# Designed miniproteins, single chains, continued (5): the designs that were tried, part 43

Each design is a single chain, and the fold is of that chain. pLDDT is the mean over its residues in the fold that is shown.

## One batch from the design tools (miniprotein)

Design m17480
Fold by ESMFold2-Fast:
Structure m17480 (fold): chain A 103 residues (1-103)
Amino acid sequence: LSPEVRALVDEIIAYLESRLTDEESRNRVVEFVERFVERLAARLSDADVAAVLRTVLAILKEHPDWSLYEALLRAADSLPDPEVSAIVREVVDEVLREFGLES
């Protein structure tokens, strides 16, 4: 990952960990974020990945009561590029299925 993408991932993880009280939930969220970024980086440029992560972080900070998944879906809807938005939705669904977290 580019240094910019790595810094954004670390900031998102730190923010989410600061809000979770149990170790299992913290570990699960870290695994989810790392897997999400890994899959996203396989399909998008570093610049697009950074734009997605900046949007996610902004939404999480604006809506501290929202789950990561709610923030991810809102971030996808907020992205200016519909192709990038579609890829984000697909990656969220793939990671949710992998972790058995689909609603």
Scores: mean pLDDT 80

Design m17481
Fold by ESMFold2-Fast:
Structure m17481 (fold): chain A 113 residues (1-113)
Amino acid sequence: SAETLAKIKKIGEEIVELARDLVRLAEEMGNEELKKKLEEKLKKVKELVDKALQLAKEGKYKEALKLLIKAAEIVLEAAMELLKHAPKELIPRAIGLVLRAIGLILDAELLLE
């Protein structure tokens, strides 16, 4: 349905935005190695989201959602690694990014049902 397509598109956009926010926070931390690693993960996440959105346009919603879940799981792993390296003052922001990643996985899983 048009409603399901719109929800899938929104989840994909939010996954990419979250991956960008992870790169930005790594940059604020001054951790160049972590930033580079997260930029590589962002590239993979974008590829998965682009493929998911193409499948969704073709009406292949379950296949699209499975790719979005995979992309969101990559972002969750990245957010947890970022949290491990976060200085005390940035821990609340890093926790927020982890929770956003969990929320996106749950949003995609609920649409798959």
Scores: mean pLDDT 90

Design m17482
Fold by ESMFold2-Fast:
Parts: C-alpha cells; structure tokens; sequence
Structure m17482 (fold): chain A 87 residues (1-87)
C-alpha cells in the first residue's frame, strides 16, 4: 500500500515546512512494516510525505506522521491543516 500525508502550513518559511516534513518522515519510519517514507514536496506553505508498506503499517504510519506534523507545526507557532490519503 501507499499513503500520502499533506500538511498545509501558514505563517512559516520553507525551512519550517522542511522541519515539519522531516518530523513526519521520522515518525512514519518508526512504525514496524514501513518499507519507505520520504518527503515528496516542500514549499513555504506545504509539506508532503509518502509512505509505503503493508496497508496496516501505512495506516499506522500516516497517523503517526500526521500527529508529528501537527506537534512540530504547533511548536513552531504555525497554523497547520493535515490530510491523509491511502492509495
């Protein structure tokens, strides 16, 4: 299975979005059964990551990544909206 986690960010820089994306990737990689987690897009208002693995691992990893993105954005004082998509 493949999952996409998209964080739309407000009030930050591209470096802030990179930090959010990296936190999401790191959280996803900690989930057993994840085969790949990587940043696919970063702009000053967007962080997007892709996760691959079994459907169960991808679902758990997307949840972990979304939570990490929210926590990291909050710690940076950013407004964030996170969406997850299973493919």
Amino acid sequence: AEGIVTAKLEGGTKEDSERVAQAAVNAAKRVPGVEEAKIIEVTDDLAQVRVKGSEEAVREAMRAAANAAKITADSLGLKVEVRIELR
Scores: mean pLDDT 88

Design m17483
Fold by ESMFold2-Fast:
Structure m17483 (fold): chain A 96 residues (1-96)
Amino acid sequence: MDEKIQQAMIKLLNVLKEELPTLSEEEKKAVFYTLDAIIAAGRGDVEKAEELRKKARELNPEFGPLADSAIRNRDLITDEVIKAAEELKKAIEEYL
């Protein structure tokens, strides 16, 4: 189960990276906050992760479930997931 959740997170980050050029500015901002929520959750900052999840949901409710999953499974967020999220976040910053 844990390995499947980690693999699902990595796969979703890769899909978002591929779709990045087709996303609207609001969708890119929602992804940015979702990635920050994942990073905060992985680092144990649940309060920050919840605030960032709320911001992502306000911009696009479709990204809320990913942030919710990251907060619930924060102990399964590996350094690999954090690095992938940070890399995608930097790519998005170039469009914002």
Scores: mean pLDDT 74

Design m17484
Fold by ESMFold2-Fast:
Structure m17484 (fold): chain A 87 residues (1-87)
Amino acid sequence: SLVDEAVDLLRAAAKALEADGDKKGAEIARKAAEELEKVKDDLKKAAEILRETAAKLKELAKETGSETTALVAEGAEELAKKLEEEA
C-alpha cells in the first residue's frame, strides 16, 4: 500500500539522515514511520502525518542547511499528495 511505501521510505530516510549526522531529522522520520504503522488504512490521517513530518523537516533543514533533510521533506510532501489523491 502507499502507507507501507511511506513507512519504508521514512525508515530509509531516517538511516540516511543518521549517517549524515542529522540525528534530530532521523528521529522525526523514525517517529513518523511508527505513527504511520498505527493508522493502517486511514489515508487521510496518514497524509496529515506526512504533511506535519515534511513541515518539521523543512524547518530543520532551514536551521541546519542540510540538503539531505530538505530532500527528505520534499519526499514526504509528495507521498502526502499521493495519499490525499487516494483518499
Scores: mean pLDDT 83

Design m17485
Fold by ESMFold2-Fast:
Structure m17485 (fold): chain A 90 residues (1-90)
Amino acid sequence: APPASTEGQSAVIRAAKAAAAGDAEAAIRYLEEAARLGVLAQALTGAVSAAVMAGRMDVAEALVEAARRLGLSEAELEAVRARVEAELFG
């Protein structure tokens, strides 16, 4: 895959930081930016992992629903789930 733009990498990092802090509103805004920049699945994977590690399952669920609304397919959502499970439990 091509590397994310500097803007895309910033959106990915900021989404994960907001998710870890429990700021679902900010995390969702960064997912929207990531979607515009073509890195939504990458941003979602990092943000969900960060939310789960922080014990914020409410934030993780909100992020998955936001990504579904932003056009991520069910196959892409399953791939994100598999990556998060491997990262946290593998």
Scores: mean pLDDT 82

Design m17486
Fold by ESMFold2-Fast:
Structure m17486 (fold): chain A 63 residues (1-63)
Amino acid sequence: SAREELIRLGREGGLSEEEALELVRAVQAGDWDRAQRLAVRAGILAGDGSLAERLFRLAVEAA
């Protein structure tokens, strides 16, 4: 599922399961600022600029 993949991929960027689910809730609420901060932070920590976009897409699919 998109949610399972999000949690797994988020872990590679240093996101906890709770933070990955917070990203889904931010997308559901239309809180794009919070969603962007979580996804971008994970991308920076992983050293992978594509990670932020992949996390965002999965969060939208899981929402």
Scores: mean pLDDT 83

Design m17487
Fold by ESMFold2-Fast:
Structure m17487 (fold): chain A 57 residues (1-57)
Amino acid sequence: MYTAVFPANDEAARNLKVGDEVTVTLPDGSKLHGIVKKVTKDLDLAGSYTVEIEPIG
């Protein structure tokens, strides 16, 4: 499982739901395709969305 963090102002991250298919860019520049398993929303002054992704392929 992979954990990705998105800014609170990321509209795509705001609309993510469990079961959605996503592509994220890894720190090495590669891309990971996966299914969203969990979304945690933290909307304070430093707000973010933490998304747990299960890789597919």
Scores: mean pLDDT 72

Design m17488
Fold by ESMFold2-Fast:
Structure m17488 (fold): chain A 72 residues (1-72)
Amino acid sequence: MTVDLREAQRLLAREHGRDAGGLAAANLLHEMYSQGLREIELEEVKELLRKLVPEELQDGAIAALEAAARAL
């Protein structure tokens, strides 16, 4: 499932930005967008969250990302 980085980041910040996991996911998408990426596969973002986000935030970040992707 392909995810639009800008729309997913905006939705994450709006709906899930109040918790550390959702904010971590939004920040990762923002960084990828700033580096020139526009679209990415959902499973690839989930793997990046598992590698780059602290372990205690990973489950929350992944859950927020999946919820945002379903709403797109």
Scores: mean pLDDT 83

Design m17489
Fold by ESMFold2-Fast:
Structure m17489 (fold): chain A 94 residues (1-94)
Amino acid sequence: MLEELKEEVQKAIDALLETAKRNGWEVISLSVEVDEEKNRVSATLVMRVTTPEGITFELTTYFEKSLDDPEAAEEKELKAREEIAKKLREVKEK
């Protein structure tokens, strides 16, 4: 089960990296932490985004998966994806 959490986190990372690649974003750092005692996997991804208008900012995304509370982990992942979408919309409207 912990291996399945690692795979789910990796798939989420891969999806974000594909989005970054499509938009020409720079990946500054990626950290993945596995807590085997707490059956948790977390990741922090930092990207540098440059818009077509030349506006540059850093976007930090985090997500966590846990066997202790799978529904809470799903909610955290959805919030991370919404924050990315929100930042993209705010930059596009400037």
Scores: mean pLDDT 69

Design m17490
Fold by ESMFold2-Fast:
Structure m17490 (fold): chain A 70 residues (1-70)
Amino acid sequence: KETEERIELLKKQMDAMIAGGMPEAVALDNLALSLELLGLRYQREGKLDAAEKFFELSKEYKKKAEEIAA
């Protein structure tokens, strides 16, 4: 529940940054970094399942950023 809420908040922040003039590739890379940092935080708290979910999402958005930048 909290995990889904945090992901939705980060997506809204990304959309707001793009609307504010940030290049989409940069906004996606920032989202990927934020997801990775949250994954590391959950890993430190022993919430390994949540950490894995954030790491997989981070990889997905990183790949999207690379595809747009190419």
Scores: mean pLDDT 81

Design m17491
Fold by ESMFold2-Fast:
Structure m17491 (fold): chain A 85 residues (1-85)
Amino acid sequence: TPVERSRENVRRSRHNVENGNTEGGVRNVDESEREDRTSPRTPEVERSMEYVRESRRFVEEGDTEGSVRNFDRSEEFVERSMENM
């Protein structure tokens, strides 16, 4: 489902950023946001999208700690959304 693909892309983005692959991290954030837009509009999906949007900014600025923190929060809300489907 789109929510499952969003969750996987957030996890891939985290892995790429932790390994210094900033370009890969940004691409995965963009894919996650794209998948979230096709998911059911729930409060959890909306919160996940907010954190994904914030994480992109930190990745682009080279703030690995800030990006990882926002990825973790995004993944938490995506997971909650999957439980409600």
Scores: mean pLDDT 73

Design m17492
Fold by ESMFold2-Fast:
Structure m17492 (fold): chain A 94 residues (1-94)
Amino acid sequence: MVVVTFTRDPILPPGAPAEVTLTGKGRSLTPEELRVLEALALLGEERAARLSYRELGAILGISQATASRLVKRLLEKLGARTVAELLRHVRVVR
């Protein structure tokens, strides 16, 4: 069983630790959303920021429209405005 854990590390003053950990086990992220997030994380911030939805769809074997929809859901669920912002504040831990 593969479990993908993502940790968000905000820059906070001492005494105010905030950490968001996301897991693939029966949580708000679907298996398709997890595959998109993993693919973006593996590409890295710079490469993912330059990637079109068509190219992402080709990598994942899905349509451009599906790739766009899944990326938008990830940004909404993780509170990010762009793919670059998402990857800067989220770390993949295995």
Scores: mean pLDDT 62

Design m17493
Fold by ESMFold2-Fast:
Structure m17493 (fold): chain A 75 residues (1-75)
Amino acid sequence: MEAAAEEAIASKDPEKAAEVTRRIGRELGLPEELIELGAERARLAMEVAQKGSAEVAEEKKPLGEKLMEEAQKIE
């Protein structure tokens, strides 16, 4: 599961990263809103990391933190 997401990142394919994120989210039983947010951000993070990972790393971290916090509240 997590290995598949890591493989998608290694392939540098934003579309594949989004699809893998959606599949994992559904298997974990996450709300559709979190699944879509995760997929959208995984795709965006992949694309931006390719162009300038150093500058965008901080943007990815704040969003990841917010997604995890929301997931805890929904539980």
Scores: mean pLDDT 63

Design m17494
Fold by ESMFold2-Fast:
Structure m17494 (fold): chain A 81 residues (1-81)
Amino acid sequence: SLLEKLKEMKEIIEKYANEDYRKEFSQKVDELIKRLEAGEDPLKIVKDLAKLVSEAQRKGYLSKEGIEKVAEILKEMIDEL
């Protein structure tokens, strides 16, 4: 389920994100979880998540391994749509 994938994403962020960005990224994912639970369009949620991941990758907020794991989950979410 998309909800389970978002929760997995949050766990990866907690493990692999740098200290300064970890709280912000985690809070943004929690916001997406709440929006999905409120019945917002899953495609819109995945788009907003992809934008967050792209920004984190560009700014170096996640380790290389963290980016790879986050990208894998994002791909699984897109495949579930």
Scores: mean pLDDT 82

Design m17495
Fold by ESMFold2-Fast:
Structure m17495 (fold): chain A 81 residues (1-81)
Amino acid sequence: AWEETLKTAEANAKRSAEDAAAAEEEVQKSFEAFGKATGDTEEMKEKAKGLIELIKESKDKGKVAAEANERLAAAARANLS
């Protein structure tokens, strides 16, 4: 019972951390693409909108990862006492 709870919490923490890392990588790629897009105002606006959306997703994924890690810590503590 506790072993299954801990295993599930570990899997969720790992997955959410990987999701957060992937979202951060997409932000970095989009930022680099935006920096290379010089001279076309409409292209720059479109890339800026995409970057803002990716930043929001990265923040949301980061929150999910933090919450999953907190749940993992709680599951580990429950196993100890």
Scores: mean pLDDT 79

Design m17496
Fold by ESMFold2-Fast:
Structure m17496 (fold): chain A 71 residues (1-71)
Amino acid sequence: SAEELRDEITLAMLQIRAGVAKRLVKTGKISAEEAIEWIREFTEKLISKVDNEELKEEIRRIAEEAIEEIR
């Protein structure tokens, strides 16, 4: 369905952003603090566009895991 596809795209966008943030920290292009803020800002933007509570929880979980990996 269109909703399932939208949810899949939403999670994929977050995963890509988290991956890029991790790469930039690992290569010394940005600080861990900058990467964490970048993930947090994107996560809040995604949550603001989502109505499904289960998807919001999944978004928060992915973001939190990415942030902990960067710390």
Scores: mean pLDDT 86

Design m17497
Fold by ESMFold2-Fast:
Structure m17497 (fold): chain A 79 residues (1-79)
Amino acid sequence: SLEELQEKVRKMRKEWEKKFEEIAKDYGFSEETIERLKKLGITPQELIYLVEQLKKRGYSKEEIKAFIERYIDDLERRK
């Protein structure tokens, strides 16, 4: 039913919000930065993937944060 689909989507969105909060805490992202990521349609899984790839390349938490902030700025300018 449509009600079952809506409930599943709502649960998925709530899990996504929780994952965003966990990453924000670990890397020091502001609420503003997380809101910008959400508006751009970036999923928490995509953000986790980007962070892990940068970590594997030897970037620090501060460098990863700066990279993600620049990535957001670039995407917003393409609008």
Scores: mean pLDDT 81

Design m17498
Fold by ESMFold2-Fast:
Structure m17498 (fold): chain A 68 residues (1-68)
Amino acid sequence: LEEEIRKLLEAMAEAIRKGDELAVAIARQELLDLGVSEEKVRRAEEILRRGVEEGKEQEAIETAVRYI
């Protein structure tokens, strides 16, 4: 489960970096389907968006994984 969540967060971060909002939405839905709450998914997305903007994508992914 944690490995699956990590892969989805990595995919979301890559989609954010590329400006692919459809891919971001798909990753959000897949996290929800794994049983992650809407609140946690929204917060993880916020963490990833800040990390990508600041050039700290890998650190943001690790933070989001721990938060979920």
Scores: mean pLDDT 85

Design m17499
Fold by ESMFold2-Fast:
Structure m17499 (fold): chain A 100 residues (1-100)
Amino acid sequence: SSEKEEQANQIIKDVKNFLEEMKKKILAEKDEEKKLQLIEETGTVLKYVIEKMKEANFPKEKIEEVLKIAEEILEELKKELNEKAQKLIDKILEELKKIA
């Protein structure tokens, strides 16, 4: 439906904006522990969005678009981070794939 399409497109835009802002915060953070907390918070928000989209019966294709955007931005972010943060991002991405 056009209403569901518009809602899904808004969620996709909001997720992209959220991830770009979190990427900036994570890269600017100098404290390793706080950096890991920001990554975990990012994962929590993304899981929440995907679960809410599933509960609201959004098309699978739109949920997969959210996952693809998360994968693209988080994989790019991962290249700028240490091994511990990279492993945490990998764990988040695998969890998102399981719930999508």
Scores: mean pLDDT 90

Design m17500
Fold by ESMFold2-Fast:
Structure m17500 (fold): chain A 86 residues (1-86)
Amino acid sequence: MLSEEEKKLQEEFTKELQRARDDEEEYRRLGIIGSLATLYVTVDKMPLKEAIEKAKEEVEKWLKEGKSVEELEEELRKLDLERQAL
């Protein structure tokens, strides 16, 4: 149990990426969400569902605040380094 739900979440995310592949900015945005969700799962030990939901919410908030996709990618890179650096 749960592995079936996690598989569905993974398949849905893969479909979103596949659909967005011809839209470079949308593809990059989905990549940021995926990377941030991975950090929440691996570092904060969040369940996959909560991690994806929180990542989507945070990215939407940052975009509403006027941050560009490039700025979000740089911010995520810094967070990844900080959270994985000891």
Scores: mean pLDDT 72

Design m17501
Fold by ESMFold2-Fast:
Structure m17501 (fold): chain A 73 residues (1-73)
Amino acid sequence: VELESEEEKVQHLIAAAVGYYAQAILTGDPEYEALGDEYVRKAADMMGLSDAETQQLRDQVRQQALAVVQQQR
């Protein structure tokens, strides 16, 4: 039995993407945005999302990252 279910893997990928987008916002480093995009794509692939749904997920994750950054100020 795998220690991490597919649902847990998706949640982990999304959490990582939020963290990377937050770092991109704080530092302006495009490498963090690229990592965030990669993790969103991995999560979307596991969920079987369309391109449009993947873009919606990306926008949602980026808004979550912005909210996290705003609460730190």
Scores: mean pLDDT 80

Design m17502
Fold by ESMFold2-Fast:
Structure m17502 (fold): chain A 99 residues (1-99)
Amino acid sequence: AFKELDEESEALARKLAEEGVDLGRAIQAQKSALEGLSLEEMEKRLATKLSEKEIREFLAEEIVERAKVAGREEEGKKAAKLLIEGKISAEEAAKMVAE
């Protein structure tokens, strides 16, 4: 696979973060396009546009939503907290919600 440099997207992401704009919220507007993807697949798709911290925040919100639908909201919240803190991977967070 080719590694494309998108300096404009990187500059825009930094500017939005500095202005306190939640870039994750803009991606939530495209939630339907990411619906049905695994957390690992979401992470891969977001890695081209978002920083590692922004990806963790987005995946944390998604894990809580999925856990709530499954009746495991408390486990989802615990996994989301650890994911935001960078203590676990997206795959590990998904496993915590499953069991």
Scores: mean pLDDT 63

Design m17503
Fold by ESMFold2-Fast:
Structure m17503 (fold): chain A 81 residues (1-81)
Amino acid sequence: SAMEEKLRAAMEALFASVAPQLSPEDRAALRAHAEAVTAEALAELRANPDYSEEQKEAVILRALGEVSGFAQRLLRRRAAA
């Protein structure tokens, strides 16, 4: 679906924006976390085909927020080192 494609594209863009600033270990951790959060969000979208466009957008924003928060924690740890 368009919303599933939007979620995947937004998640890849988020990863691409921070990955160059991370160690290989933190990059792998961010990828694994992003994949897990994306899988959960996709499962919710697929389980709820009756969601409004606003509700579908909220699922995507929640997933991106969780992964973004994790990425920011990794970046802060790197800056403190």
Scores: mean pLDDT 87

Design m17504
Fold by ESMFold2-Fast:
Structure m17504 (fold): chain A 69 residues (1-69)
Amino acid sequence: SDEALQLALHMAQLKAKEIAAEMEKKTGKKATIKSEIVDNKVAVATAEAGDEKKTVEVTVEEAEKILKS
């Protein structure tokens, strides 16, 4: 559903934001975050600071389960 897509994206962004904050603390460099939805199935968010890069994925299925809880 559209609501699940938006929730998955929001969850991925929040996780990437936490990772970005840890990267900034560790590297002393400013982190950037990029996020997108792939094939309407997976929200992908990437945090990058200096030479460090980490990707977080949240599936739309996971978000649907949360919405039905």
Scores: mean pLDDT 84

Design m17505
Fold by ESMFold2-Fast:
Structure m17505 (fold): chain A 66 residues (1-66)
Amino acid sequence: MNEETAQLAYAIAKQEAVRAAEAGDLALAEQWIESMRKALTELGVPEEEIEKKVAEVRAAVEAAAK
């Protein structure tokens, strides 16, 4: 596993999910979260870290949608 690749996947997903939420496209935001989860799982990121990153992106999406 490459930690830099995992961090980049997280950063991209968070940025794009937030942009989708700001545009009112919550379905697209959820798709970015799902893509991140799949990518991190394939990279061998521990489940606890994946859950934490998913929660962080979801919190950012909820803030952006308001």
Scores: mean pLDDT 82

Design m17506
Fold by ESMFold2-Fast:
Parts: structure tokens; C-alpha cells; sequence
Structure m17506 (fold): chain A 120 residues (1-120)
């Protein structure tokens, strides 16, 4: 489905960002990527009226940002995966057109974050 394709692209962008940040030791760039994705993801969950999933998304985003700043790439990946899964659960509860629109926006934010990492 378009939603499944968008989440696959989001996962790949996050994995690429993790690998580039690890190679460059760009902890701030990785943290900025997670912060921007997390903010947009939580906003999408809130739009759907799912305050509990929005809270879980923010919790995972905060932990991913903290782990990234600490250079703990294993913990950062774990919480980024938690962020993506909570977001997918929230978006599945929306009308398909809204879910795809939010998922595509998250992909764009993550891909922009990867390009910012590459530019350094």
C-alpha cells in the first residue's frame, strides 16, 4: 500500500542517517533529524486525536535525541524504531489519504535530514 511504501522509505532514510552520522560522528545532525521527525509524527498523532500515541512518539523521539547526542547509536536506533512503529499505529487509525499525506511528509523530513548530514 502507499502507506507501507512510505514507512519503508522512512525506515531506510533513518537507517541511512544513522550510518552517516556514525561515520562522521555528527551527533547533533542525527539528533536534529530525530527531533524534526518526532515533532511531525507526534503532531500527526494529535491530529488523529490519539494523545496516548502522540505521548509515546514524543517519549521515543526524546530518547533517540538523547542517545544520538551521547553517541549511543544502538539506543538511538532502538528508539527511532519505536518512534516509527508508534507513528505507524497512529496513522493506521486515520483516513487513508490523511495517513499517506502525513507519512510522505515524514519521509521528506527524514530525507532532508539525511541530505543535511551528507552536506557536512
Amino acid sequence: SPLDEAFERLRKAVEEGLEIAKKLKDYQGLADLFRRVGDAAATAAEYGGNEELARKIREHADQAVKAALDGNFEEAKKHAEGLIEATREALKQLPEADAVRFADALVSIAEEGVERLKAK
Scores: mean pLDDT 89

Design m17507
Fold by ESMFold2-Fast:
Structure m17507 (fold): chain A 89 residues (1-89)
Amino acid sequence: MEELERELEELARELHEALENNDVARFEAVLERLARLLAELLAKLSSEEAKEAIERLRKQAEEKLKTGNEYEKLLAEALLRAIEEAEKA
C-alpha cells in the first residue's frame, strides 16, 4: 500500500505538471498509466482487498472534488475515470 500510494502521488504530480504545461498528449499518457496501475492492483490483490483499496481511493477523489482547488478537482476526476477503466478490464 505505501508503495502504491507513492506511485499514485507521482502520477498525480505528473498529471498536474502536464496540465500546467498544456501538454494534452502527456496528460492522456499519464491517465493510461494510472489505469494500468489500478488494473495491476486489482489483479494482484484478493477481490476484497482490491475493492477496499479502490473504494478508499474513490472516497478520497470524491472528497477532493468537494474541497479541492481546480487542479485537485481535475486530478480527482482523472482518478475516478481511471478507476472505472480498471474495473472494466
Scores: mean pLDDT 71

Design m17508
Fold by ESMFold2-Fast:
Structure m17508 (fold): chain A 75 residues (1-75)
Amino acid sequence: SAEKEQLAANLRDTIAQTRSLLPSLSPQEQQVAETGIAQLEALLAEAPSMSLEELRARLRAIAEALQAQYQQLLA
């Protein structure tokens, strides 16, 4: 669907932006960011076989897990 294609395009842009920021991050933040990139790339590879609903649910789960990891770095 057009919505799924747009979401995939947005994910590619997010990955590209995150990669461009990596040199500006601390080593610990880089590790979290690289984990996030790997998970988003894996999701993007699976996206053609997923429904839009499944794709959104997986993206939410990844975002929540990364948020939790980042909070642990700040504690």
Scores: mean pLDDT 84

Design m17509
Fold by ESMFold2-Fast:
Structure m17509 (fold): chain A 88 residues (1-88)
Amino acid sequence: ASAPSEEAIRKRLEEAAEEMVEKYPELKKWAEELFEKYKDDEEAKELVVSALAETGKLVEEGVPLEEALAKSKAVLEEGLKALEEKRK
């Protein structure tokens, strides 16, 4: 079985995140603010990319954009708090 490499998984998440930002101006503004805030934090950037990709997946599954965005923001906030706690 052809398992995707770690690099391939990251690329797919980045492509999904870019597509969501391009299609939804609300996501673009939120993403720009987060990428600027975490520009020097690679781990935080990965969490942002994952949250954007998850938003896209939920929207494709029929979840309204506002609900998908709210869920993804909550998951991102929890992930960022866990990352900060892990660094203590």
Scores: mean pLDDT 74

Design m17510
Fold by ESMFold2-Fast:
Structure m17510 (fold): chain A 62 residues (1-62)
Amino acid sequence: SKKEKILRLIALKLRLIGLKFELDLLKAKGSTSPEVQQRIADIEKEIKRLEEEIKKLEKELE
């Protein structure tokens, strides 16, 4: 339903904001450990995935 799509869109946008905040905090700490660099890469990949899903869902709601 349209309501379910709107609620999903809100949830995706909140998740995106949270991931961007986590990414900024990780980068601000300046850790160069391989584990932290892998976490940064994973978060950046998930951000891109969420942005594409949000764009697709927004087009479906127009």
Scores: mean pLDDT 85

Design m17511
Fold by ESMFold2-Fast:
Structure m17511 (fold): chain A 87 residues (1-87)
Amino acid sequence: SVSDILDEAVKRILQIVETVADDGKAANFAMIMEAGRKYILSQPKSKKKEAFLIFKESVIELLKAYNAPEDAIQEVRKILDEAIEKI
């Protein structure tokens, strides 16, 4: 299901964030990821992919704001792209 795809993507991303961010930043990131997951799931089927693309760019910009290493940003981008393709 779309929910299972999102849950797996969020889990993988949060594991990466925990390696590159302090506890406060990681906790804030987890809250933003949950908000984004709820937003995507609230959208009509025809708009879920568009909502996911908007969410992806927000996640990447947040990682850049946190000064995450480029390799971590690329891994997160790959996880999100794989999830979007499955929707």
Scores: mean pLDDT 85

Design m17512
Fold by ESMFold2-Fast:
Structure m17512 (fold): chain A 94 residues (1-94)
Amino acid sequence: FPPLKKPSEEELKKLKETVQKAIDYALEGNFEEARKLLDPILLFSNIDPKYVLKILKEDPRALEAVRRLAATAAENQDSYGLAVYFPLAVELEK
């Protein structure tokens, strides 16, 4: 398995801005826009997702935002969203 890369300073800044905007959308109830921002950086990025997790852990609003994303995936029987966001919520509770 090829190693995922560490983000550059520019990439890290963009990740922080993207995560912050996604949290805002999720807390506003705009789950579609939140997932359009988060799904690419969690699932389709060559950047190690541990850096996204670190950014989420630094924002006290992130746990509630991710819980709402997991809850809405469960309500909609979205097994893919639930598989991503439920474990992420559990990790953020630690």
Scores: mean pLDDT 84

Design m17513
Fold by ESMFold2-Fast:
Structure m17513 (fold): chain A 87 residues (1-87)
Amino acid sequence: MPAVESLIKDVEKAIKEKADEFTRQILAGVVDLVRAVMVKIGDISDEMAKLLDELAKALEKGDDELAKEVIKKIKELLKKEKKKKEE
Protein backbone atom coordinates (compact mmCIF):
# COMPACT_ATOMS: atom_id res chain seq x y z
CA MET A 1 0.00 0.00 0.00
CA PRO A 2 2.86 2.56 -0.53
CA ALA A 3 0.79 4.11 -3.37
CA VAL A 4 -2.11 4.84 -0.95
CA GLU A 5 0.31 6.31 1.65
CA SER A 6 1.89 8.63 -0.97
CA LEU A 7 -1.53 9.66 -2.28
CA ILE A 8 -2.75 10.52 1.25
CA LYS A 9 0.35 12.68 1.86
CA ASP A 10 -0.28 14.60 -1.39
CA VAL A 11 -3.95 15.14 -0.45
CA GLU A 12 -3.00 16.34 3.07
CA LYS A 13 -0.48 18.79 1.59
CA ALA A 14 -3.08 20.18 -0.84
CA ILE A 15 -5.60 20.70 2.01
CA LYS A 16 -2.95 22.31 4.28
CA GLU A 17 -1.84 24.68 1.50
CA LYS A 18 -5.49 25.63 0.67
CA ALA A 19 -5.27 24.30 -2.89
CA ASP A 20 -7.83 25.72 -5.32
CA GLU A 21 -11.06 23.94 -6.29
CA PHE A 22 -9.57 22.72 -9.58
CA THR A 23 -6.65 21.02 -7.78
CA ARG A 24 -9.11 19.40 -5.32
CA GLN A 25 -11.22 18.09 -8.24
CA ILE A 26 -8.10 16.60 -9.89
CA LEU A 27 -7.07 14.95 -6.60
CA ALA A 28 -10.60 13.54 -6.19
CA GLY A 29 -10.29 11.99 -9.67
CA VAL A 30 -6.86 10.52 -8.83
CA VAL A 31 -8.18 9.04 -5.55
CA ASP A 32 -11.15 7.47 -7.35
CA LEU A 33 -8.91 6.10 -10.14
CA VAL A 34 -6.48 4.55 -7.62
CA ARG A 35 -9.43 3.03 -5.73
CA ALA A 36 -10.98 1.58 -8.93
CA VAL A 37 -7.67 0.08 -10.15
CA MET A 38 -6.78 -1.42 -6.74
CA VAL A 39 -10.28 -2.93 -6.34
CA LYS A 40 -10.05 -4.45 -9.84
CA ILE A 41 -6.66 -6.09 -9.13
CA GLY A 42 -7.76 -7.19 -5.62
CA ASP A 43 -5.01 -5.22 -3.82
CA ILE A 44 -7.21 -3.50 -1.20
CA SER A 45 -9.82 -4.43 1.39
CA ASP A 46 -13.50 -3.46 1.04
CA GLU A 47 -13.01 -1.11 4.02
CA MET A 48 -10.14 0.73 2.30
CA ALA A 49 -12.15 0.95 -0.95
CA LYS A 50 -15.06 2.57 0.94
CA LEU A 51 -12.76 5.07 2.67
CA LEU A 52 -11.10 6.04 -0.64
CA ASP A 53 -14.57 6.56 -2.17
CA GLU A 54 -15.57 8.76 0.80
CA LEU A 55 -12.33 10.77 0.43
CA ALA A 56 -12.94 11.34 -3.30
CA LYS A 57 -16.51 12.51 -2.56
CA ALA A 58 -15.31 14.86 0.22
CA LEU A 59 -12.74 16.41 -2.15
CA GLU A 60 -15.37 16.78 -4.93
CA LYS A 61 -17.63 18.65 -2.46
CA GLY A 62 -14.75 20.85 -1.21
CA ASP A 63 -15.37 19.56 2.33
CA ASP A 64 -11.83 19.81 3.74
CA GLU A 65 -12.94 18.88 7.29
CA LEU A 66 -14.65 15.68 6.10
CA ALA A 67 -11.61 14.91 3.91
CA LYS A 68 -9.32 15.25 6.98
CA GLU A 69 -11.59 12.92 8.99
CA VAL A 70 -11.57 10.28 6.21
CA ILE A 71 -7.75 10.61 5.87
CA LYS A 72 -7.45 9.90 9.62
CA LYS A 73 -9.54 6.72 9.19
CA ILE A 74 -7.41 5.64 6.18
CA LYS A 75 -4.21 6.12 8.24
CA GLU A 76 -5.69 4.07 11.12
CA LEU A 77 -6.65 1.26 8.71
CA LEU A 78 -3.14 1.30 7.17
CA LYS A 79 -1.62 0.97 10.68
CA LYS A 80 -3.91 -1.99 11.51
CA GLU A 81 -2.99 -3.80 8.27
CA LYS A 82 0.75 -3.25 8.91
CA LYS A 83 0.48 -4.47 12.52
CA LYS A 84 -1.51 -7.57 11.47
CA LYS A 85 1.25 -8.50 8.99
CA GLU A 86 3.98 -8.00 11.66
CA GLU A 87 2.15 -10.16 14.26
Scores: mean pLDDT 77

